Designed miniproteins, single chains, continued (3). Designs and how they scored, part 16

Each design is a single chain, and the fold is of that chain. pLDDT is the mean over its residues in the fold that is shown.

## One batch from the design tools (miniprotein)

Design m8562
Fold by ESMFold2-Fast:
Structure m8562 (fold): chain A 64 residues (1-64)
Amino acid sequence: MSKRLFEAMRRSEAEAYEREGRLELAEKWRNMSEEELVEHLSKLLTEAVDKAIEKSKERLEKLK
């Protein structure tokens, strides 16, 4: 991942959490290292995919 992309993502998420009043999450994102961010994003992506699959299964089950 490029340093520019890393900084842009970290800053964007921190500002979004600050706007929502979630100051602890904003601080966590501001102090996150590049390696920690990559690990965190990998976990979020895996969880998002798993949740999407589960939602799709539930939706199909209810439609039958």
Scores: mean pLDDT 74

Design m8563
Fold by ESMFold2-Fast:
Structure m8563 (fold): chain A 70 residues (1-70)
Amino acid sequence: MEEIRELAEEAARLQAEVLGLSEEEARRLAEEATREALEAIEKGETTEEEVREQLERQLELARAQKAAAA
């Protein structure tokens, strides 16, 4: 659970930097993403492993976008 939240927060921070969003907006996006992911896991619609893998891919994409934008 905490690991999923940490990954979502990091991904949101990087996306916020790329998009020029505020830290508050980044935090809100991370909270929404975390909540939706946890609900899907609890309902059996996905697994914690799948969510973690998806967030890791989002982090890689966000880092690539940030590098390209610089």
Scores: mean pLDDT 75

Design m8564
Fold by ESMFold2-Fast:
Formats: C-alpha cells, sequence, structure tokens
Structure m8564 (fold): chain A 97 residues (1-97)
C-alpha cells in the first residue's frame, strides 16, 4: 500500500522518495481549495531547506493519510518535499502554466 511504502521509506531515511510516493497517492484524492493552493504558494515563497522540519511534516502527513484526511496529508507532504528538494519543486512550478 502506498502509505505503508512511504512510511517504510521514511524509516530508511529516504525522505524525498517517501514524500514523492505519498504525494502520488494523494494527488487524485486531494481536492485543494484556492485558499490551500495560496497557502502552499506562500509557504514556498518564504521556506528555507530544512530536512528535520521536512521529516516532522512527513510524519504528520502519513498520520493524516492513515486517518483519511487526504487534503491535510497532501498539504503537509507537499511542504515536506519542497523543504527536501526546492530545485525540483521550483522546476515543476515553472512548468505549470
Amino acid sequence: APIEEAEKLLKEGKLKEAAEVLLKFLRPKAALTPEQQKELAEFRASAVPDEEEAKKLLEEAIKAAKEGDYVKAYVLADKALYLLDKEAAIEASAGVR
């Protein structure tokens, strides 16, 4: 199961891979509001890379996903990925028209 795979990757220290697996699972299930999209954009504008914070966010995202709160899980996992791989997140954002 994708949530269990993400949890396993997190335990192995593969934080970016865990975030990517979790986000892939959540994308078709998480309908973000414009307010949540703005929250993510504002977070990305001010956030600095922080692996420890990313790990905490990812642990919270996995917990939210297990509880069925896919929207909360998506927001937390997206924030975590940005803190782990800012360059890839910026590149992906530049490709969105």
Scores: mean pLDDT 77

Design m8565
Fold by ESMFold2-Fast:
Structure m8565 (fold): chain A 83 residues (1-83)
Amino acid sequence: MEEELAEVRRLARQAIEAAENGDYETMKELLKRLAESPIPEVRAAAKQALEDLEKNGKLSASQIAALYLTVVGAEVEERYPLK
């Protein structure tokens, strides 16, 4: 789980960097990998981002932030599970 979360965080960071550079092709590939994640919240966020990217050709800063916050939230819940 911890290693899986670290890999997901790495992929999310790379997707954000690709988007910041206007490299939506690389971002799309990274989002497809995140959509195959075993973590339900990450998978849902990645699928939503892929749909938005396909419909609009790009993601807004808020959509990119939402994806990253979902990944960070999953990591926090793993380390500090809510009672």
Scores: mean pLDDT 71

Design m8566
Fold by ESMFold2-Fast:
Formats: structure tokens, C-alpha cells, sequence
Structure m8566 (fold): chain A 62 residues (1-62)
């Protein structure tokens, strides 16, 4: 699995959570996070954003 595939999967899950969110601020945050993950080309920034995205998904599913 490529890093680009992992990034796309996490971004798609974040966008799905944003659509399901009842809080506009949470939805905006999740959409911005997904967009940043898809736009970043820096490996370090990508790792940090992917960790943040995975954490947001885990918290939302708790």
C-alpha cells in the first residue's frame, strides 16, 4: 500500500465524518484536515497530519 493510498483513505474517512457531523465547526475542521492531507508533499507534515486524522477518526468512533 502506497503512502498516497493511505492518505486518500484517511482523507475520505474524514470527509465522511464531516458530512455526518452536526457541529459546523467540527465539520469545517475535518474538511480542512482532509484537504491538507491531500495537498501536502512534505513527508514529515504528511506523517503528522495522518496521525491527527487517524486520531480524529478514532475519537469520533468512540
Amino acid sequence: MSDEEVAREIANELLKLADESTDPEDAAFLRKLAQRILETTDPFERDVLLLAGATAIAVAKS
Scores: mean pLDDT 80

Design m8567
Fold by ESMFold2-Fast:
Structure m8567 (fold): chain A 86 residues (1-86)
Amino acid sequence: MKVVITIRNASEEEIEEIKKLAEELNKKGYDATVEVEGDTVTLTIGNASVEFAIGQALRAIGLGLEGHDVEVSFEGDTLKITITLP
């Protein structure tokens, strides 16, 4: 399945961390890509397992509980997570 994680209001340091995460995911055999538009970074994982997707959704819920603005949606075979940083 596909997982798309979008982070808004990301700092340059946070964007670099997401790029490093994508590199680590690719080393583990995931098809991970990163797109940056201003202060918005989007991480796309094309070949995620259902277990991996559930794990990401739970982490996003955790960030929401910590007071971050988090949106989670599921459409067909795609899990979409949007996080807006302060």
Scores: mean pLDDT 79

Design m8568
Fold by ESMFold2-Fast:
Structure m8568 (fold): chain A 57 residues (1-57)
Amino acid sequence: DEEFRELIKRLEEHIDDEDAVRAILREHGLSDAQADEALRLGKGDAKLLALAAYLLR
């Protein structure tokens, strides 16, 4: 729960920087392909991105 909230906050701070978002997602255990899928599903929303990351793990 705390990790999920921290992930949302970090993604929100970097939402306009796709490379930074990918790096954050990879730090949370996603592959490059999973990070790309999370970006597609997240549609520029930090909460949806975090949810997609947790579904893909």
Scores: mean pLDDT 79

Design m8569
Fold by ESMFold2-Fast:
Structure m8569 (fold): chain A 65 residues (1-65)
Amino acid sequence: AEPSAEEVARQAEINRLTNEIIEKLEAGEITPEEAIEMAKERGLPEAVAKAIVDNAVTQVERDKA
């Protein structure tokens, strides 16, 4: 079965937060540690927050190359 409308909305919020983290990391406005804290403040578990930030850092590294 497909996700519920609430799960779809939650996934959209996670995607939005991930993009915000990428933009701020690329701009040098936050550190990866601050990005993890921001994700945790948005209600994500630490393991999920770290996964999102690791993915964002990988993307930023590609842009800096």
Scores: mean pLDDT 74

Design m8570
Fold by ESMFold2-Fast:
Structure m8570 (fold): chain A 100 residues (1-100)
Amino acid sequence: SAARAAQAQEHFAQGQEYYEKGKELYEKGDLEEAKKKYEQAIDHYVKASELDPRNVETLRALAEAYRNLADVLEKLGKTEEAEKYREQAELVETAADHLE
């Protein structure tokens, strides 16, 4: 529906905003705050993906956010948690590849 598509776009836009804030914090070395912003970005991208499951752009953005969260977690010494998010990124990327 048009309303569902609009909600998906809103969540995607919010995800992008949190993702960019996460990148800025990561570049500044604020690793714990970068982690929080990437987690917020992921939450919004997941909601966008649930509302529009075939949207490749959303899936690609979600995969990238998972990889950047994994990089932050690795720098925080959370290697096992980082590996889980890298695996999630690969699964989401594979799903996106099957839609194109």
Scores: mean pLDDT 91

Design m8571
Fold by ESMFold2-Fast:
Structure m8571 (fold): chain A 93 residues (1-93)
Amino acid sequence: NAEKELEKVKGEIIDYILQGRLDDVAKLTIEAIRKFLKEGKTELAKELYDYTLRQLDEIEAGLAGVDPAEAARVRQIKTDLEAEIKKLEEEYK
């Protein structure tokens, strides 16, 4: 049921996005990827990372013309997320 766990996490990410809780999106993604990597589920970790990054890219693009400050915040969240995931990948090689 690893695919069901991934779909559940994706649903929780969408719920946080709808609430404007983008810091919680990053935190949930990091926690779920750590768990997948610890369990040797590298493909699920990659799929979740790609999914979350795509969601954040769409939000940043949508905000760029209407709220540049919030768009910059989303960009920072993406940068911090990429750095934390890189650390996790090195830890669980």
Scores: mean pLDDT 87

Design m8572
Fold by ESMFold2-Fast:
Structure m8572 (fold): chain A 66 residues (1-66)
Amino acid sequence: MAEEIERLARQAVEAVKAGDYEKAIELSEQMVRLLAEARGETLSDEEIRKLAESITKVLKNHVESK
């Protein structure tokens, strides 16, 4: 559900704020998987990791600099 994805997103933001980037990436990977399934899209593990890392970087920039 979208609400579960939003909850994972909030958890990832909190992990970034705490400096726990490993946890933030794992939470972002879980979000990407759920979002892809909800949209009927099939993503490789490589694509999921790449998107999760990008999301984590965006969250870090938003929290600290923008």
Scores: mean pLDDT 77

Design m8573
Fold by ESMFold2-Fast:
Structure m8573 (fold): chain A 85 residues (1-85)
Amino acid sequence: SKELEELKKKFAGITPDQRFKILEAMFSLTEKIKKEFPDDRKKRYEYIGYFNKLINEHVLSGEVEIKPDDTPIQKEIIEEIKKVG
């Protein structure tokens, strides 16, 4: 998709191992979001947008932290992103 091509260009400087981990995290998180919000397309798109933004920030800055006010699904997203390393 065009979104995947844009993401690939943005992450041109990351290692192949990091690319693979990002793809695994994106796949895992998409499945979790679909399971959590099967009948809520708007929430699925919002959370998919959330982790795409957060993974970009993690790759660029190296740090993402769980906040006390984060929802259980947001905490799971952050934990999966941290596995990218």
Scores: mean pLDDT 71

Design m8574
Fold by ESMFold2-Fast:
Structure m8574 (fold): chain A 74 residues (1-74)
Amino acid sequence: SAMEEARKRVEEVVEEARRKMEELVRQGASEDEIQAVAEEAAKKVNEDPTVSEEEKDEAQRRLLELLLEYLARL
């Protein structure tokens, strides 16, 4: 269904953000660089018209959790 496909796209965006943040921490990147990854991921989810408000809220929560986790590793 369209909702299942949208949910899969959100999951892929969140997992790509996780991978990018992990790589940036390994490279000794700045807080601004890690925040930029979270902002780009949030924008992708928010600009997808097939993603429901509930899925957008869940994605924002997950991206915030990732941001806080990886900022703590700096």
Scores: mean pLDDT 84

Design m8575
Fold by ESMFold2-Fast:
Structure m8575 (fold): chain A 56 residues (1-56)
Amino acid sequence: SAEEEAAEKGGAAGAVAAGAGADPQTSRNMGYQAAKPGGERAAQEGGALGEAAALA
């Protein structure tokens, strides 16, 4: 779905930020903002994926 696709793209954006050395909070925010066009649930999922990438 568009929501799932937005969350995946958001998660990828957050993971890129994490790979560049961003902290978990910044990576979460990057994932959230990138997924936001897919709606609030997609934004929260994208943010969570970005945060998880920074914590790995």
Scores: mean pLDDT 84

Design m8576
Fold by ESMFold2-Fast:
Formats: structure tokens, sequence, C-alpha cells
Structure m8576 (fold): chain A 62 residues (1-62)
């Protein structure tokens, strides 16, 4: 519904802001933001041969 879409949009925006900060500190990093399923936004950061995965669930905001 509208509340779930608003929560997804909020998590995507937060992921974009976090990704921008990472790229400012580590310009060589690769940042990927994906929606996986109906409630989860995944932020994947790869740098120095390491991968960090952060996931946020919209159900924690509703």
Amino acid sequence: GAAEQAALDLLIERARQLGAKVLEAHPEATVEIRQIGDHIVRLTITFDGKTIVLEADTRELL
C-alpha cells in the first residue's frame, strides 16, 4: 500500500545518502542499491577486494 511504498522510498533515499558518503571516503568503491523482495532494500559496497552487505526492512518502519 501507500505506507509500504513510502517506507521503501525512504530506505532507498537513506541507502543513496550512505552510498554517497562511502564514495566520498573511498572513491574507488563500487556501490549498488537493489530492492530484494517487497520489503527489503540492499546496499552492497565493494572495495579493497572486500564486500559489505547492508539490508533494511520496511516492516521495521511500519
Scores: mean pLDDT 81

Design m8577
Fold by ESMFold2-Fast:
Structure m8577 (fold): chain A 118 residues (1-118)
Amino acid sequence: MRRLRPLTPEQQALVERLVEKVAPAISKAVDTIIEKLEKAGYSREEAMEIASLAVGYAVDQAARDAGLPVDEDGNILPPETEEQADRFAEAIQKELDRLAKMTPEEIVKLAEEYRKRR
């Protein structure tokens, strides 16, 4: 029943702003990657796993490029400023756009590299 650290109203607004900006881009990138991989002969289950890993890599890389804090488990912590949230959203969109333009072979390699880093 003890609540862990609550977000301030400002922090919650920054998180909501970030999610609203990036959720459509993430959804579109996942769908695009799955379609490319299925056309390349991967099963839907394999394509979904690869897409999840590749998008995870893109978001992790974007967080590092934006200078976001991470916890001891490597989880991305909420942005502390509006500028940080905007940089992270822009970095995510750029990485997802890049990912969506990759060949199936490039996407698989990226997913394998991310799996090895975890």
Scores: mean pLDDT 76

Design m8578
Fold by ESMFold2-Fast:
Structure m8578 (fold): chain A 83 residues (1-83)
Amino acid sequence: KSADPLVLEVEAAGALAVMSLYLLGKEEAARKVAELINAAVEALRAGDRAAAAEKLLEAARIAEEAGDPHSAELLRELAERAA
């Protein structure tokens, strides 16, 4: 019994992305990314890696459109590892 390392990385990257978006003044984008990261974590815990990857890709798209391409790239890399 230990936390899945991918779940921990998704939670950490998601928290950093949400914080970055709040610092950029993009509160709506930060809320949407937080919701998608929570959904991705739930999907990973349920064993639905495909659903997790889809949620992470949508979060990456929102982060990129909101002006955080670095968080978007990290979330895309995690989506590839989830799939």
Scores: mean pLDDT 86

Design m8579
Fold by ESMFold2-Fast:
Structure m8579 (fold): chain A 67 residues (1-67)
Amino acid sequence: DALTIGRATRAALARLREDPDISVEELAAILREHGLSEEQARRLAEALRRSDDEADRVGTELAVRHG
């Protein structure tokens, strides 16, 4: 349900913020521990990793002066 997904997502995001290099498999394991199915956990873990990669890219661009 939505509450289970919310709790699982919060746990995964906390771990991702602590360890940005965490694998999709480890994120999926955290999501499964918090009640998501294997398929839901894998798909959500992939989405969370894509968001983190975009944030890292923007941060890198801001650290370099262009023009």
Scores: mean pLDDT 68

Design m8580
Fold by ESMFold2-Fast:
Structure m8580 (fold): chain A 73 residues (1-73)
Amino acid sequence: LDKASRAAKAVYDYLLEKGASREQAAQIAMATAKALMDGKSPEEVAELASQRAKEAGVPVDPEELRKIIEDAL
């Protein structure tokens, strides 16, 4: 429905594929949706999601995250 919700779902699925727990993936996906709703660019949102994933110990590619977010919008 909401573009932010679609992007959050895409990030959630990507993080699960990269080995994140459901809780970690959900927290990062929610932060992604909030950042998009707050008017941040896809690049800024990808940097935020990437940083949070790294802090959680989940290996991600920031460029891949940016493309996933942009594709969902």
Scores: mean pLDDT 83

Design m8581
Fold by ESMFold2-Fast:
Structure m8581 (fold): chain A 65 residues (1-65)
Amino acid sequence: SAELEREVREYLRKNGVPEELIDRIVEEAKAAALGFLRGLGLDESSPVYRPWVLLFAEGLVRELK
């Protein structure tokens, strides 16, 4: 959702991610979370999708540091 994307973008900016990487990391985090949930028989409508997208975004930020 637009709200989730806005929240992830704000998190990335607060953690010093360059603007040119933000859209890529948002899409990577969303794709990683969806792939993980599909392995569990879940999808993006699950209430755990948002926390998993944020967790994957945190992991991607840590890899950049």
Scores: mean pLDDT 84

Design m8582
Fold by ESMFold2-Fast:
Structure m8582 (fold): chain A 81 residues (1-81)
Amino acid sequence: EEIKKEFDKAIENNPRLQKLKAELDEIVARVPELTDEELGRLASELMDKRKELAAKNTPENTLEIGLIDDAMRRIAEKVAE
């Protein structure tokens, strides 16, 4: 939770990370309206993006991976509820 607050502050100072966070937040908000097939496709797309980011191994890519991991967790929570 304290780590999450530090992470949020890092995102606030980076416009690229802010844009990605906004896009992921929009995706998470749509989850209750998605079919299982659409959710599976979305999860696949996020995993592919994560793999591409991991291959480049930069500090910025690490933060973007963190955003994707958080979004995937939030999607799983929404699907369970």
Scores: mean pLDDT 77

Design m8583
Fold by ESMFold2-Fast:
Structure m8583 (fold): chain A 93 residues (1-93)
Amino acid sequence: MVEVEVTEQSVVVTGPDGRRVVVTTTTDPSADPLAGVEIEVGPDKVVVKTPDREIVVTADSIEIIFKDGEKLVITPDSVTYTDKDGNVTVLPA
């Protein structure tokens, strides 16, 4: 199982073997990070939208999309991180 910790400026993903992927987000300093938070709850998914990112949670995956082009996809089998330059890192879950 993969552990995910979300902070003000980063997302830290820790695999079961202790490996970590740190995703640094760029927060717009002119935006109130809480003023733009929208939570949509569906029958099979939860979508959390903030001014700088979108988080989609389903039964089988968690997808985090950042405004600067970074993307994190978490599944039971793997964690895939794509940075803003298109570099892909895959961690076993």
Scores: mean pLDDT 64

Design m8584
Fold by ESMFold2-Fast:
Structure m8584 (fold): chain A 79 residues (1-79)
Amino acid sequence: DPTARLVALAEEARRHIQEAEEAYKNGDLKTAAEHYKRASEILREAARVAREAGYHPDLVASLERQAEEFEKKAEELEK
């Protein structure tokens, strides 16, 4: 079930985003970057699943943009 898989991936990405935000609040920029990078990877996997399942191109593009934004956040924290 592609929908159930997308929901599971969204939940996993959300968990990593929450962990990144908590690490950032605690001044642990390295841990925050690692979790943002993981969220980006999961969102790219979600975009792939959505594309292969024939979901609307707008959903795929939205997931890809979200993945790119979290990748950028991770890169900024690594500098």
Scores: mean pLDDT 88

Design m8585
Fold by ESMFold2-Fast:
Structure m8585 (fold): chain A 56 residues (1-56)
Amino acid sequence: AAAATARLDAALAEAKRLAAAGDYDGASELLGDTVVALAEADEFPDAPYEVELPPR
């Protein structure tokens, strides 16, 4: 759903900022929490979603 994609995009943008600051644990937790929330609401996108964080 468009709402699910928008939420995931927002979480990914924030996670990339956290990872760029060196907070990979925070980035991973944020993405995990967002995925769980979307799955629990049955709003997870059916299409494959590729996630790439900046290198350490």
Scores: mean pLDDT 69

Design m8586
Fold by ESMFold2-Fast:
Structure m8586 (fold): chain A 64 residues (1-64)
Amino acid sequence: SLEDRQYEILKPILIDMAKKAAEKLSPEEVKEFIENQINYLKSLGFSDEKIEEMKKELEKVVKE
């Protein structure tokens, strides 16, 4: 589906951005960054399931 294709493209980009944010920003700024990315995905019309999956992956990446 179009949603699946868009998600596949965005997922590695958002993960890479989150890793870089975690290296340079405070924990509070990283949390704000993740919230902004999740809100962006919601604005694009992604399903709640994909939003929850992405949120969990971004949170895991920044804890490493």
Scores: mean pLDDT 82

Design m8587
Fold by ESMFold2-Fast:
Structure m8587 (fold): chain A 70 residues (1-70)
Amino acid sequence: LLEEAIKLAREGRVEEAEKALKEAGKQQPNDPRLEPVWKAIYFYKHGEKEKADKLLEAAEKGDLETAKKI
């Protein structure tokens, strides 16, 4: 579910990514990747593609320290 949200966000399918992320949060509410993926979707929705791409890459690779600094 979370990986699906990341994939959809990368494809520019932001609304579907939000739905997938919301569902992932219900299944694993304490997954530390939820916050950086949510922030990335927020940045995509507000035209900050470069920040969004960096956050998604960090979250996908499990680099949570880098994600927190963005």
Scores: mean pLDDT 78

Design m8588
Fold by ESMFold2-Fast:
Structure m8588 (fold): chain A 68 residues (1-68)
Amino acid sequence: MLVTKQQVEDALVRLYLEGKITPEQASEMGRLLRTKGELLTLEEVREIALKAGVSEEVAEELVRLLAE
């Protein structure tokens, strides 16, 4: 499954509002997303979250949000 950068950014806003990621983690994910094309795989999104210091649990929640 492929997702757009916009879908990932919308999911990040939701996780931030729920207190599950920090502003620093959101900023680092945004930086890493800019290195990718307009479409990403769910595996690329998970890897970006983990590289930004997001926990494995929250990274899996992000992937679940995007899979629907």
Scores: mean pLDDT 82

Design m8589
Fold by ESMFold2-Fast:
Structure m8589 (fold): chain A 73 residues (1-73)
Amino acid sequence: SMEEEIRRSIEETIKYLEKLASDPEKAKEAAELAKKVADLLRQLSEKIPEYKELLTEAAERFEEIAKKAEEVA
């Protein structure tokens, strides 16, 4: 249940940032936010080994959003 709630929060945040990334005016801001979130998730993955795989996978997804947003900007 807790893991499902974390996964839902990640999915909702991803959808939100993808919408911002599709707007040329906001794509640059979306890229910066996605990079910050990815960095935080990678730091947490080192401190919480039980969730390392989940957090690392999430970080990679946010890094992909940042790269796509930079291409739109």
Scores: mean pLDDT 83

Design m8590
Fold by ESMFold2-Fast:
Structure m8590 (fold): chain A 106 residues (1-106)
Amino acid sequence: EKKKKAEELINKGIELYRQGKYDEAVKYFEEAIKLMEKPSARTYYLLGRAYFELGKYEEAKKWLEKAIEIDPTNAEAWRLLAEVYRKLGEKEKADFYERLARSIEA
């Protein structure tokens, strides 16, 4: 079943991420997404987080925005998106999303 293969790829990506192998983690998360009919917010968040660690902030923004579109209650995704906007020099958006993340976790 393609879903089980996607779950195995996600688990391997998480292991690689924990080892600091962010470039390899990205490849595993992208392969998992290709196998999924409906990728989860968590999978998009994990991919966006790995891109953030690589300093690829535009890619991180893209995938984190997909994560929050599916699950707008994920405060961690909003906080990381705020950090991405901060790295991109968009202070007003960073401050807005940081406040939004805090309101969700209240």
Scores: mean pLDDT 88

Design m8591
Fold by ESMFold2-Fast:
Structure m8591 (fold): chain A 58 residues (1-58)
Amino acid sequence: GAAEAGRAAGISERQARGAGAVGRDLGLDKGVALAMKNNGLSREQAELAVRGGLADGA
């Protein structure tokens, strides 16, 4: 979920949930790109954050 993804990516649970919401709205690729720009994450960290945030909604 978002809490685990946030810890793994080095960001807050709130930021991971936000990244997931962007991924849900704009798609995974756009969510990853925006998380990298907005949170200064690497691609791998951004992907973890988006996927974890998406899982929080399931």
Scores: mean pLDDT 76

Design m8592
Fold by ESMFold2-Fast:
Structure m8592 (fold): chain A 64 residues (1-64)
Amino acid sequence: GASAEEMAAAGERAARAGDGAGAATVGYQLSKQGHPEAARRAAEAAREAGHERGATLADNSYKA
């Protein structure tokens, strides 16, 4: 499959296009696969797009 960094970049692009849910899904999958830094980037992009699931994922992965 795609690299963690490539997946995170795809999630960030989805969020910029208005697909916060897509970005949140990417972040969740990256977190489950043990790629926390890549997961954080995707989750932060989803959060910035206003998606609650992305916000929850960011908070669970990284203490603010």
Scores: mean pLDDT 74

Design m8593
Fold by ESMFold2-Fast:
Structure m8593 (fold): chain A 57 residues (1-57)
Amino acid sequence: MTLADLEAQREAVAAAEETLRRIIAAGGDTEAARAALAGLEQARADLDAEIAALRAA
C-alpha cells in the first residue's frame, strides 16, 4: 500500500467513527456500539502507526 492509500483508509475509518458517534448521540449508546467505536479507534491508531513508519522510510 502507498502512503496515499493508507491516508485514504484512515479517512474512511474516521468517517465510520463519526457515523457511529452520531448513532450513539441519537440514543444508540449500547455496549456493542461503544465496543465498535473502540475497535475503530484502534484501527485508526494502527493506520497512524503505519503512516508514520512509511513516512520515516
Scores: mean pLDDT 81

Design m8594
Fold by ESMFold2-Fast:
Structure m8594 (fold): chain A 78 residues (1-78)
Amino acid sequence: SREERVERLIAGARRLGETLGYLKAQGKLTDEDVEAAIDTFINHAKKTYNLTDEEIERLRAAFREGYERGVAEGKPLG
């Protein structure tokens, strides 16, 4: 279904966000690298699945959630 597809995209966005946040916290990616990766994912999903603005905002929220988690995990303890 459409909702199952959107939920899979949200899960993927959260996971990608976590990976990007982790790598950014470790100094392996720039802010521009992170933004480019997020924009590429969202633009591809929007075109492929004809997502609404509300669904795009859900993906952006999932990226932010994952990113924040990844950054926390990638920061040195100290």
Scores: mean pLDDT 85

Design m8595
Fold by ESMFold2-Fast:
Structure m8595 (fold): chain A 79 residues (1-79)
Amino acid sequence: SKEERLRELRRRLEELGRRLEEALAAGDRETAARLLREIAEVMKELAMLENENAPEEVKEELLKKLEEVAAEELALIRA
């Protein structure tokens, strides 16, 4: 069900978030960048599922915004 998929995606975000904190604390920028990309993909899926009945234009704007945020955070990690 949609509700079960949403719970699964949120659990995955929590686990990835913990791993990202560990990588950042260790100064492991390569692992942090990989985890951030994985988090961005899960967030996109979560946003699309939560907004599945929204107009296509709204979905496109959400995806674009999430991609922009992920790119900015990735640039900061690689700086």
Scores: mean pLDDT 81

Design m8596
Fold by ESMFold2-Fast:
Structure m8596 (fold): chain A 64 residues (1-64)
Amino acid sequence: AERYLQEAIEAIARGDLKAAREAIEKLDKLMESLSPEERNKYASAVAGAYIRAIGDAIDADPSL
């Protein structure tokens, strides 16, 4: 779930590596319980969010 990914990012930003690891472990267990199709759909959604963020960065600095 996106919630666990956001939780991990927030923990890393705080410097709380233990909380970050716990959130990642929860995400991994969730991924293992999903079908390959559901897992691919989730991965695609996450990838889309990253592509959007990169696009916004490139638009701000076209030399990237």
Scores: mean pLDDT 63

Design m8597
Fold by ESMFold2-Fast:
Structure m8597 (fold): chain A 63 residues (1-63)
Amino acid sequence: DEVAEEIAEDAVTAPPEQRAQSARDAALLLGLPEEVAREIGRRVAENPDASREELRELAREAI
């Protein structure tokens, strides 16, 4: 929950074009495996208009 929340916070503060990269980088900094960080980035890229809460759920589902 806390990890997904931090990823969502970093993603939502980034410009839409950078959200997927920001989410992926945050996941890696939080110690998640590269495979998980990649999946989180992919899901965020597919949902460019996602709210912070939606981004949190996307990250949580990928973990």
Scores: mean pLDDT 81

Design m8598
Fold by ESMFold2-Fast:
Structure m8598 (fold): chain A 85 residues (1-85)
Amino acid sequence: SLLEQDKARIREEAERFVEELEKKDSLTPSEIVAGLLVAAMAEWAGDYETAARILEVVASQAEKLGDTETAERYRKLAEEVRKKA
């Protein structure tokens, strides 16, 4: 179906996105927003591991900026998303 084709494409793009994101030492605010959108799309497409990986990268960036509460929230969300697999 068209929906399954869309999900497959989203999974492929999200996997490439997270591989590039994980190589970065720091993220811009725009990259954080893009990451959160891609994580949501990956979760919708059933790629819970990729979604969790993106959330962990965002959490790591929050930690580097001294926002430990936001970092803990995203790490918890990543764990919850990963459990859906």
Scores: mean pLDDT 88

